# Designs tried in a protein design run: designed miniproteins, single chains, continued (3). Part 81

Each design is a single chain, and the fold is of that chain. pLDDT is the mean over its residues in the fold that is shown.

## One batch from the design tools (miniprotein)

Design m10800
Fold by ESMFold2-Fast:
Structure m10800 (fold): chain A 83 residues (1-83)
Amino acid sequence: DEERRELAERFERESRELLEKAKELKKKGGLENQAEALKLEGESYALLGAAAGLRGDVERAGRLFEKSRELLKKAEELKKEAA
């Protein structure tokens, strides 16, 4: 399905953009920047999970969504510590 392939490619591009932004935040240092970077990484993994699902790889999608949840939880924990 062309439409699912195009949507998966869009999510993969958006994921890469979020990862680059997270990388820049990590370079700045500090708990707030680390928390935001982890949040962007988590959001990136959610997009990669959605893309994998669109490509029919349900097992990979599940693993990527699980990684997303772990990163988002870690981001919230660090954000509370930074406050």
Scores: mean pLDDT 87

Design m10801
Fold by ESMFold2-Fast:
Order: structure tokens, then sequence, then C-alpha cells
Structure m10801 (fold): chain A 66 residues (1-66)
């Protein structure tokens, strides 16, 4: 994943979380999680990606599953 792709994905996920869009948030979180597992996410974005993924999972639990 490129630096530009990572930044765009993080920004899109942050916006989806702010809007309460569970489907979009889950899609963004899934893409970031895959990049983390494959080691393709730029190291400087790893910490922020983990934070946003956790927030997306919390939103999904509250809205879709809880």
Amino acid sequence: MSEEEAKTTLESLEKSLAEGDVAAARAGAHELRRALEQGTLPEKYVERAKELIERAEELAREKGEG
C-alpha cells in the first residue's frame, strides 16, 4: 500500500466513523487490517490504523451486532 493510499483510506475511515456509516467503516477497517497483516502499510500509519480499526469494530458491535 502506498503512503497516499494509506492516508486516503485512513481519512475515509475517519469520516465514515464520524458519520456513523457502519458499512463504510467496516470496509475501510478491513482494508487497513489486511495491509497490516501483509506488512504493506507504511510504519508511520500503523498506530493510527490500529486506533481507527478498533473504533470501527466498536461501532459495528453497537450498531450491527449489539
Scores: mean pLDDT 80

Design m10802
Fold by ESMFold2-Fast:
Structure m10802 (fold): chain A 64 residues (1-64)
Amino acid sequence: DILDQAGQLAFDYTRSGIAATAAYEAVKLVLSGEMSKEEAVEYAKSRFGEIGGQAAERALEKYV
């Protein structure tokens, strides 16, 4: 599952459940067509902070 892999990637780099959740949600929002990659990164950053934005960006680059 791509969403689970995105979350795991973020957790492996940060050891943070917040980063894992941010990556999971960002990839889900882009794959569903609800947000662009840029919008999803800014959303994750605004909701989860800088670490969430970075996690979202890495996951989107790898899986989308």
Scores: mean pLDDT 80

Design m10803
Fold by ESMFold2-Fast:
Structure m10803 (fold): chain A 74 residues (1-74)
Amino acid sequence: SAADQARRDRLFADAMVAYFASQAPLMSPEEAAASAEALIRMAEDRLGPDHPVTRELRRRLEALLAEHRARAAA
């Protein structure tokens, strides 16, 4: 069903965010940016660039990347 697909898509996005959050502290700012871009590309390839879950994933990863860059700049 569409509801089951939406739940699976959200679980996919949550897994990508959890993976990035766990790995980003071990990365340089450049590596973290490349990792975030790769995860966003994976979501775009799987769901499409305009999919609501792809847009949510992009916002969440961009926020985490901004926090990582701020921490690296301090």
Scores: mean pLDDT 84

Design m10804
Fold by ESMFold2-Fast:
Structure m10804 (fold): chain A 75 residues (1-75)
Amino acid sequence: MAEESAKILREAAERIRRAGGSEEDVEAVLEAAEIAKTKGPEAAVKKLQEIYLRTTDPRSREIIMEAGEKVRKLV
């Protein structure tokens, strides 16, 4: 499940970049992908929740929420 969680999060980061989101949000979501591989999907979801509360871009927020729900289903 760690590889699948990381894939979902990498795809979310690409979606944020394509939607014109900040590089900071893209990098933070990529960090969550590494957390999914090293600490597991539950830890990655906690990281996504922090990013979600911090981001000011509504589109990036939607992408992060959707990715978090997909990863949560793997726990």
Scores: mean pLDDT 82

Design m10805
Fold by ESMFold2-Fast:
Structure m10805 (fold): chain A 82 residues (1-82)
Amino acid sequence: MSEEEKWLEEQLEKLRRRLEEAKKLFEEGKLEEAKFELELTRGLALMVLGVGKIVNEEVAEKFEPEFEELLKEIDELLEKAK
């Protein structure tokens, strides 16, 4: 695994942890806090994927399905919070 692959893997893992914390807030009925964390996590995911594509497009493409899956889950939770 290259350093760029390790970085994307680390960022994806951090984003997954943020999503799990947002889900806990959602389950606790803290909808405004959950929305805020989901929006932040969404923005961070888009930024990380964008930076990854600029730095190493081929490596970023390998992680794109995992990022798309994460973003879909965030979007589904945000829609439930409307």
Scores: mean pLDDT 84

Design m10806
Fold by ESMFold2-Fast:
Structure m10806 (fold): chain A 94 residues (1-94)
Amino acid sequence: SERQKELEERLKEAQQRAYDAVARLLPLLQEALNDPALLQDPRVQEAIRLAEQAGELIERAAGDDSLSLEEKVALLERAVELLERAIALLEEAK
């Protein structure tokens, strides 16, 4: 169906956006994790929490075969939002 095709395309786009956001996040997160002063910054602590939540959503979307395509898309779109917020917080903490 047209709806099925739209959902499959949205899933692929959401997966790509999540991958791209993780790639952007990792160097910022690594810098923060290697700096004891940055680890005490509440923005960095919040960014780590958001990144962990996003990781759980990505793992669930990939591993939970009971989820519909709509549910997988929603999880990945939410993960992207959390990753983008984490990136913004880490950039603010610089």
Scores: mean pLDDT 89

Design m10807
Fold by ESMFold2-Fast:
Structure m10807 (fold): chain A 57 residues (1-57)
Amino acid sequence: SPLDRAVEALEKAGLTEEAQALRDFPTPENLLRASNAAVRAGHEEAAQAVIDAFLSL
């Protein structure tokens, strides 16, 4: 699923807290926070995966 891909991409980027938050509660708020964290950290691939998951809601 797009959500599973987003979680995997966040973990590869080292955004473990954001990945765990999405596993526990896959809410639009947690997706937005994860996207912002990935962009801020310069992890473009992880940011795109999170955006794709958000658009699939």
Scores: mean pLDDT 85

Design m10808
Fold by ESMFold2-Fast:
Structure m10808 (fold): chain A 74 residues (1-74)
Amino acid sequence: MEKSLEEKLEEAFKIFEEKLEKLYKEGKLTEEQYKLGLELFKSPRAQAIARKALEAGFSPEEVAEKMLNGFLGL
C-alpha cells in the first residue's frame, strides 16, 4: 500500500509538530520559537517546499527533519 502525496504531507507535518513539541517540553525552544514553528508548517510556502521534497523521493520523516533543521538554523 502506497500513501498518497497528501497523506505523506500530513505525516511529515505531524512528525514536525511532534519533534517541535518535544524540543519545547525539553526546554530547548522558547514559547515564541514553538509558536513560530507551528505557524511555519501552516504556511503555503512551507507546504509547497515539503510537497516538492516528497515528490523528489524524500520520506515524510526526512522532510520533517529538514524543515526542523532549517527552522532551528535560522
Scores: mean pLDDT 78

Design m10809
Fold by ESMFold2-Fast:
Structure m10809 (fold): chain A 68 residues (1-68)
Amino acid sequence: MISLEEAKEEIEKIAKELKENPNASEEYRQQKGREIEELFRKAAASSSAAEVDELTEYIAELMEEIKK
């Protein structure tokens, strides 16, 4: 299990990699998406409802930034 803080740090790192590589392959994007999902699931398993909500908002904000 990972902490909320560790999950945010790892997810932000992955989001930056995706933003820096907009022409990355479909396979690469899918792999990174699965990594984010796995990190969220691990953090959520050991977190309160409020912490899960905070992480969900954080991920949504990062995903909007890389989608632009």
Scores: mean pLDDT 78

Design m10810
Fold by ESMFold2-Fast:
Structure m10810 (fold): chain A 95 residues (1-95)
Amino acid sequence: MPISSLSLREQLLLVLYAAPEDKYYSVDEIKEELEKLTGKEYPKSSITREIEGFLGSGLLERHPEDPSLYRVNKENLLKYLEVKGIKPSELESLL
């Protein structure tokens, strides 16, 4: 399945799934990883909008001392994928 056929939100879920549990990312770093994965350039505003949605869903957490940095909540991410019917093996095949 071509990654380009996925929505921006689904492409970002791949980036979050591939991220180490203990690593914090800036919006710019998330943008760079997404653009490396997809070969597409995205407006930072579009990525920021999806990040705010992921914060509201508990998929991302802000760094307690630096609000510009985000960490993936892997437990909540796996629960979200289960609810959406997305199998981890399907994501791994795209990475």
Scores: mean pLDDT 79

Design m10811
Fold by ESMFold2-Fast:
Structure m10811 (fold): chain A 94 residues (1-94)
Amino acid sequence: SMDEMIERLREEVVEMVKKMKSWSLEEQLKQMDAFREMLLSIAKRLSVEEQEKLLEALEEVYKEYGSELDPETQKKFEELIEELRELLEEKKAE
């Protein structure tokens, strides 16, 4: 079910990015802030292996679709990836 959860999350993030392209910058940034809070909350409850899979899925989506977003939204997405990477490294150090 974890692999199914990650695949569903990947599909939801792709759909989110596609929808965001039609939104104002203000709406995109607000959505990124909400998405960040949700993902950080989820990631803190996951195992190291599950956090690695989540991070990989998010990085893959950003690599494929990120260039289609506003530059400010891209920056927010890159900051989120970095925060998730730092959280994973902290958990690995435990």
Scores: mean pLDDT 83

Design m10812
Fold by ESMFold2-Fast:
Structure m10812 (fold): chain A 96 residues (1-96)
Amino acid sequence: DNAKKIEKLKAKATELIDELLNKEKVTFEDLEKAFKELLEEVQELLGLKEEEKEKAREELKKELEQLKELIKEGKLVLTESSSEYNKKMAEILKRI
């Protein structure tokens, strides 16, 4: 059950990143919506044991690091600064 929740979070993060990559432009609103959906998945994980939370944090961190790399490489056409996106990613990691 808990392993499935972690896989669901990872799959959701990957799906949202792919959706952003397929847009002609990524607005701050698009990114906020994607982060809101990730935070909703993270909320389901708050009742987990510490070991399971650490695994969830590790998987989410990998997906968010991939997003940071895509932004750094200019593969996402952004309408806002990369620093604002990095702040939102840090917020998600704190919620786990």
Scores: mean pLDDT 70

Design m10813
Fold by ESMFold2-Fast:
Structure m10813 (fold): chain A 56 residues (1-56)
Amino acid sequence: SAVQLRLVQHDLGLSDAEVAALQAIGDVAAVAAWLQRTRGLSPRAAEAAARVILES
C-alpha cells in the first residue's frame, strides 16, 4: 500500500528518486541485496522492505 511504502521510505531514508529507481529494477532479490549493502538490513528485513517497495 502507499502508506506502507511511505513508512518504509521514511524509515530507510530513501529519496523519491531512489524509490523510483528500485521500483524500476522490479526484482525482489536485487532490491533486497541493494538494501542489505546500503542500509545494513538483515536478509529477512531487506526482503520484506523490497516487497513493500515493489508491491506499491
Scores: mean pLDDT 86

Design m10814
Fold by ESMFold2-Fast:
Structure m10814 (fold): chain A 93 residues (1-93)
Amino acid sequence: SLEERVEKVKKELDEIFEKASARMEKGYQLALEDPAAGKRTIQGALDAVRLYAEKLKKEYPEIQPYADEVVRRGEEKANELMKKAEEDIEKLG
């Protein structure tokens, strides 16, 4: 049913977010040695969350509030890790 598919799609978004979150953490660690590459890794992970959320919202409009929340969480984490990287890099210089 559509309801069963929507629940599966929400789970897929959760898994995408978990993988992106882990990639953002790796991007933070990379940023301490290579700031540009690390920040690109964090941004790339966020862009992937946004891309998948947009694709799934077009196919399943019913998940729009959930997808928008996942994107907001991704943006918050990316911004936090970017800020932390900038602060930690400054302390290492």
Scores: mean pLDDT 88

Design m10815
Fold by ESMFold2-Fast:
Structure m10815 (fold): chain A 97 residues (1-97)
Amino acid sequence: SAIEKEIKELLAKGEAAYAAGDYKKAAEYYQKVIELLEKNPSAPKGWKLHAYLNLAISYYELGDYEKAIEALEKAKEISKDEPALVEALEEEIEKLK
C-alpha cells in the first residue's frame, strides 16, 4: 500500500541518517514513522516497535537519556506479550537511570 511504502521509506531514511552519525535526523524520521502508525491502527505493531527501539538508540547517542527511556517504555508497552523482550528492555532502562 501507499502508506506501507511511505513507512518503509522513512524507516530506511532513519537508518541511513543513523549510519551517517546524524542521530537528530534519525530521531526525526523515526518520530514521523510513529505518527503515521498512530493514524494507521491496522499496520503491523512490529513496525512501531522497530521505530521506538531505533528512536531510543538515537536519543541515547545524543545523550538524551530521559527521551531514550521514554522510547524504551513505549517499546515495552508494545511488546507486553513477549516476556523475554520486556525483561531485556527493563534491563536497558535500568542501565540508563
Scores: mean pLDDT 87

Design m10816
Fold by ESMFold2-Fast:
Structure m10816 (fold): chain A 70 residues (1-70)
Amino acid sequence: MEEEVEKLIEEVSKLINKAIEQARKNGDLDGEVEAAILEIQLAVVKSLPMDTEEKKEALERIKKRAEELI
């Protein structure tokens, strides 16, 4: 289960990086700010003492938002 969380963190991180890159290429300041907020949210989720299922749910929400930006 912890291995699933690690994979999800990697996926979310890659999506956020893609969102930032696209926003910068398009000159989309709002998109870049939103992606930066998601990066902060990811860092918070990684540092919080949460159970595996709660972490997974939080990561899936961040993933969905990152996908919407791409």
Scores: mean pLDDT 81

Design m10817
Fold by ESMFold2-Fast:
Structure m10817 (fold): chain A 77 residues (1-77)
Amino acid sequence: MKKIEELLKESKKKLAELIRRATDAARAGDWEGLERALEEQRELKKETKKKLIELGVPEEEADKLVDEVEREAGDAV
C-alpha cells in the first residue's frame, strides 16, 4: 500500500505542474509549449499506469486510479 500511495501522490504533484504549464502556455499563446505539456501529461499517465501494474495493481484498477489522479491534479490547479 505505501509504495502505491507514494506513487499516486508523486504523480498527482507532477500532473498538477503539467496542467498549470499547459494553462500558462495557452494563456500566453504558446501553442508549442501547450502541445509539449499535453504530451508530457499523456506520457506521465502511461508511466504511472505501468508502475501501478508492476506493483501488482490489476490493469482495470490502474486505469481508474490514473483517472482519479488526473481529476485530483486538475482540482489542485
Scores: mean pLDDT 82

Design m10818
Fold by ESMFold2-Fast:
Structure m10818 (fold): chain A 66 residues (1-66)
Amino acid sequence: GSVVEELLKEMEEKQKELLRLLLSGEITADEAERLFREYREKLIKEAEKSGKLSKEELDELRQKVA
């Protein structure tokens, strides 16, 4: 659904932001990976708490970010 697509887009934008910081030397590769994992987990928890995603949509989102 649109909510899954919006969350995937937010994750893609965060990944691009972290890549820019990595290329500028502001963060390490390990730090970028950690920050992205923390961001994904936060977005998934917030989406789950909102009740706007079905069980199927949550499963699809988790599969695409794993």
Scores: mean pLDDT 78

Design m10819
Fold by ESMFold2-Fast:
Structure m10819 (fold): chain A 61 residues (1-61)
Amino acid sequence: SAKEKEIERRLKAVETTLKSMNVPKSVIEETLAKLRELLQKDDYQGARDVYLNTFKEVLEK
C-alpha cells in the first residue's frame, strides 16, 4: 500500500539522520528493528513516537 511505501521511506530517512548524528550503529539497528515491528502491527503512532524519541531524546546528552 501507499502507506507501507511511505513508512519504508521514513525508516531509511531515520537511519540516515541517526548516522549523521553519530548515533552508535547498535542503537540505530535496535531502533530500526523496533520501528519495523511496530509498523508491521499497524502501530503507526507507536512507531512515530519511537522515531521522535530516539533522535531527540534517547541520547539528549
Scores: mean pLDDT 73

Design m10820
Fold by ESMFold2-Fast:
Structure m10820 (fold): chain A 65 residues (1-65)
Amino acid sequence: MKKVAVVGAHSEEELERGIKLAKELGVDEIIALPGASGEEALAVAKELRAQGYEVHLFLDGELIG
């Protein structure tokens, strides 16, 4: 199963932190959503999960699940 990180953050520092954590987790692909709200990032994560991807959601520089 392909592992995808969805990274949503309101600041560049939080976005970079989320991307770094996603890389450390060893995901296959990172989808960065600069300026996205948690609800917007969660909507993208739900769509990818519906398509059969293993999705790890990062919000404001933290792994949510």
Scores: mean pLDDT 83

Design m10821
Fold by ESMFold2-Fast:
Structure m10821 (fold): chain A 71 residues (1-71)
Amino acid sequence: VELRVTREVPGEELVAELTAAGERFTLVLRKVGDKWRLEVRDEKGRLVYGAEFPSAEEAVRALLEAVEESL
């Protein structure tokens, strides 16, 4: 598993590429009000995971758990 940050707007948005099992995913973490929204898309642009979290740290933890269990 390889995670590479491709764009960052401090306190507002993080865009990264996740490579796992030879497949590439794009993740976007952005601040929406007082919450953080995480979206993970596959190479075809299909949304494979989406959720909102109270903090960026919790969003990252949920992403790692989802990657370990299914992606």
Scores: mean pLDDT 75

Design m10822
Fold by ESMFold2-Fast:
Structure m10822 (fold): chain A 70 residues (1-70)
Amino acid sequence: MSLSVRDVQEALRKMGFYDGPIDGVFDDALRAAVIAFERAHGLPVTGVVDAATRAALADLMENDYRDVRS
């Protein structure tokens, strides 16, 4: 599955890394949030949502949501 820019914005906003709007635009504010997330989780600091960053976001969603049935 491809994560949309909005999905990334929502996930990072939920974690407090992103304070901008959910508008689907990958701007400098979202890039800064991705970098902060990558640094916090010991990931390569690339400023893009690569495979490692996507895996970390998926792990976050799983740990933070208790009512979803898999």
Scores: mean pLDDT 72

Design m10823
Fold by ESMFold2-Fast:
Structure m10823 (fold): chain A 75 residues (1-75)
Amino acid sequence: MTAAQLEAARQAARDRLADLRAQWARDLARNGPAATVQRAPGYRAALDYLLAQDPSIAPQVDALRAEIAALEASL
């Protein structure tokens, strides 16, 4: 794989993660914490899928996982 192809793959993974984070924030703003937590399994499945595609995004995936877990613990 070329350096350009590797960087494109990394950027795609970061873009997908950013979209997922934005979706989580939008759900919280529109539907509140209790309703958003009911969808947490779907967010976790999406994060697991992204991590399997590119393990280098693990710190960013772990950050969103921690936010989800903190919200669940607060309810």
Scores: mean pLDDT 83

Design m10824
Fold by ESMFold2-Fast:
Structure m10824 (fold): chain A 77 residues (1-77)
Amino acid sequence: ALKDKVLNEIAVIIAQRLGKKESEIKSPFIQNLAQEVEGRLLKEGYSHADLLKRLENGDPNTNERIWEIEEEILQQR
């Protein structure tokens, strides 16, 4: 499904940014973080199809926004 592909791409980007191993991509920590990032992007008006296209094209604005949302989540008090 498109959603599963988008979640996997987001999880890979998060894992790489955090210096996590490939085996960590399926961890609850990374998966929960990827799901929250996806939810935020959908609320911002992105569709799964739009996100997949941007992620597959290596769009730097999409990658930057994923990193910003991830940092916001991890800095929650």
Scores: mean pLDDT 83

Design m10825
Fold by ESMFold2-Fast:
Structure m10825 (fold): chain A 106 residues (1-106)
Amino acid sequence: MTESEINAISAYLQFTPIEKLKEDLEKLEKELSKPEFTSEGAKILKEIIDEAVLIATNIKEEEIDEKYKEIVREAAKEVENEDLSDQERLMKILYLAIKKYLEENT
């Protein structure tokens, strides 16, 4: 995972409303429950990543709290040993990062 990807997903977690994160989590969970990665899964992933990139483009890097970057790095580490395509890996990282943030956020 590139530093740019970590920054984009971190900004997305920090600045996206909780209700939207819950909606995105449900969409990702549904796609990840399928036996194979689908074109609909790819569309959902692209829509969320495009939104994350847009958020990151409109903020300064110093506005991203290290807490969110650490959540994304932990999610990436959890899937590093799994035999996944780049798209499947990115989707699972995004799913785990959102889930961890929602469950562990005080």
Scores: mean pLDDT 84

Design m10826
Fold by ESMFold2-Fast:
Structure m10826 (fold): chain A 106 residues (1-106)
Amino acid sequence: MKVFSDEEVKEVAKFLSEEIEKHFGKRISSNVKEEDVRKFLERVAKDGLAESVEELKEKILEVLTEAYDNPNLEFILLGGLRHDPTLSDAERLLEFIYGQLLSRSG
């Protein structure tokens, strides 16, 4: 099983924060916690969804680009006019990304 390093966790967290700010602006919080990213990366490694940080970043970009171009996907991501107040924006985004990566794995 692949184990992501602390440096790789920080790299993915920074990448997600920058992509969120670039495409969603201030509509979604760009505060991505390293612990949430670590849990996401553990799931990615367990399910074989990416073998490197570079491959993972490319797959995440594909998912996010589709969400940015599709207002219905953005609306679903945000939970319509209501979202779960117990989850951070970053946690909901990571769950969405994970679900998309899992559904696209063949």
Scores: mean pLDDT 72

Design m10827
Fold by ESMFold2-Fast:
Structure m10827 (fold): chain A 114 residues (1-114)
Amino acid sequence: SSMMEKIIEELEKMYKEETDPLVKAFLGEVIEIAKKSKSMDEFIEKFSELVTKFLKEHPDDLRLLGAVLEMLARISEHLTEEERLKLYEVLSKNLREAGLERMAAAVESLLGPA
């Protein structure tokens, strides 16, 4: 199976178990991006844009931040080292450019090299 299929399966499991309307809406949009993306690079770019948008619109929502970090952990297990580094660089840059410094630091702690 492709790594994208495994990512979609993990996201659909999270979506089914989620009860918070905002987090469920976020998960639904991530699933749509994953299904419509023609490459992992396209997914990483569009996913990072969506994460940045939701966190910028809801900067004090710790439940949303927690869901983002959980999703990143699960997605990262199905990425190559190169793809994980691209996700780290693109998402970190987008969050910092949006002024979300604390959220960027949390993501960098999760995705950064050991």
Scores: mean pLDDT 85

Design m10828
Fold by ESMFold2-Fast:
Structure m10828 (fold): chain A 100 residues (1-100)
Amino acid sequence: MREEIEKILEEIEKIIEELKELGAPEDVVRMLEEARKLLRELIEKNADEKAVLTLAKDLLGVAKNALKLQKEGKMTPEAIANIKAGLETVIAQAKRLLAS
């Protein structure tokens, strides 16, 4: 399970760098980096691996959707708001797990 989480986090890191290269909104990039950092902290704290894997998969889904929309020129204000809402959910859940 830890190896699967680490592979997902590596894939997220590659997506973040590609989003930066494509000039994606700075807020989206910043929130993706924050969420990834929180998930790394959860792994270091030996948090529940199943919970961390679920959050990592959720974050990867948001990251992949953001990349697809950026590449297709569909990063509208509404799309950005929806991406930010997804990222806020992941960040909030990660912070709750870190506080446990």
Scores: mean pLDDT 88

Design m10829
Fold by ESMFold2-Fast:
Structure m10829 (fold): chain A 55 residues (1-55)
Amino acid sequence: SSVLEQARAALEEARTLDPAARRELARKTMQWIQDEQPADEAAALALFRELLALV
């Protein structure tokens, strides 16, 4: 989905940021995944777990 594509891009962007900005982007992206509830739940959960590791 478009949401999952954008969330993956945000995950890759977060990895390049300093720790404070990285955690903030990760938190916002996690919240966005929860709000949008993508149909591919397995892919959403995998992205969520990787984002959680950055917080």
Scores: mean pLDDT 85

Design m10830
Fold by ESMFold2-Fast:
Structure m10830 (fold): chain A 95 residues (1-95)
Amino acid sequence: MVTPYDVLYARDVALNLIPEEYRDTFRKGLSEVDKLYKEGILTGDSSLFDKAKEKLDELYKELSPHLSEEGKKALKEFIDIYKKYLDQVRDELEK
């Protein structure tokens, strides 16, 4: 099971591999994803989790040209873990 701590750990690993000039872009993108996630939980609207996943994919496309190979891998691992967490939360809301 993916926990919120797994997501936060992967986020911090990715953040440390993002160049300083792009860290605000990363933080802004995550703020938008986190808003969609929180609204999805509060409203029970699982379509907001799909929007959150789309925002994560957009964030990867925006940042990946500016990252090292290790940075791209860490960012992709973070996105994959967050998406997996969103799927688990969706499954719990549908039960």
Scores: mean pLDDT 85

Design m10831
Fold by ESMFold2-Fast:
Structure m10831 (fold): chain A 64 residues (1-64)
Amino acid sequence: DKAQEAREKGLEFERRGIAALSRGDGATAAAYFRQAARYYEEAGDKEAAQGSLRGADTAAASLG
């Protein structure tokens, strides 16, 4: 299933974003969260895509 594959990639990039935040790398975290949002959009999961975009904003704000 193409949508399921895209969702799995979204989850993978979201995990990478969280790991980058743990290392204090907000710029890298924001990039990963935006990539996750792209995959969630391809999967048709608008809520997950919006969540990942909020994650990117939080990464930028938290590590200013």
Scores: mean pLDDT 82

Design m10832
Fold by ESMFold2-Fast:
Structure m10832 (fold): chain A 60 residues (1-60)
Amino acid sequence: SIAVRMLEGALKEAKILGALSDDEIKAVETKIQQAKAGKMSNEEAAEVYEEILSKIRKKL
């Protein structure tokens, strides 16, 4: 799905920039697995995506 690809892309960029702690990375990876399993709402996926982008923006 588009949501999964957006989350995976944001996580990859956050990892490159060091924008997330190891615990935060693990939490996001768990959320991406839930999204892949169809167990995540569009609203929840958008919230996770914006949180990752917020962390990235603080590093730039």
Scores: mean pLDDT 84

Design m10833
Fold by ESMFold2-Fast:
Structure m10833 (fold): chain A 96 residues (1-96)
Amino acid sequence: SKEKIAELLEKLKELLREMIKAIEEGDLERARELAREIIRVLFEIGDLTGKPIEAVSLAMQVLAALVDAELGEREAAIATLEAVLKEVEKKLEEVK
């Protein structure tokens, strides 16, 4: 469903914003919880759209950002998540 995909992309957008905020605040426990939720939503979108490789690629970027944040590379982590967020925003425009 186009409506279901749009709903999941909006949810993904909000989760990415919350993960960026958690990293900015140094809340790595919250960032880990949000990363798990983001990855689950990405794979659900990948299944619904028939684009599993794209879902894997975005999930790997989210995991890389989490690793960077845990290593103290906050600016790199945030930049990666902002790039993922922009890609999600682009997909949302394509569905509308």
Scores: mean pLDDT 88

Design m10834
Fold by ESMFold2-Fast:
Structure m10834 (fold): chain A 63 residues (1-63)
Amino acid sequence: MPEIVTGVKSSDISDELLEKLKERMGLTDSNLGSAFASTAIRAIGGDEESAEILNEVREEAKK
């Protein structure tokens, strides 16, 4: 879903959560957008861990 990927910037989330997202996707020095896109696709496909990470990112961005 576009809303999952758009509207969230690295400055909107904690550094720890950003690293967690990159680590989950097996990415290093990757663009945040690419990490979100991959995580969103996996979450839509039924990956619970990816869905949990996305929810955590969204909650941090709201705070």
Scores: mean pLDDT 59

Design m10835
Fold by ESMFold2-Fast:
Structure m10835 (fold): chain A 81 residues (1-81)
Amino acid sequence: MREEIYEIAKRAIEAALASTDPAHRESILGAAAKELSELSGVPEAEARRILTEAVERVAAGEQSVDEAAEWLVERLEELRE
């Protein structure tokens, strides 16, 4: 589960950052948030919020993709409890 969440988050963050089409970016984030919700048990809206924040952290230069993906895993684990 944790490794699967990390891989989904990393792939989604990279894909969202590479996307220049807002509709395509929303599709990527929505699909990933749904997968993250199913794996973690966290509500989809909350998973989407955390994923969006992870993308913003990388875009701002605050974290690498790997760091943001790990941060997302920790956040979803906190919310699951």
Scores: mean pLDDT 82

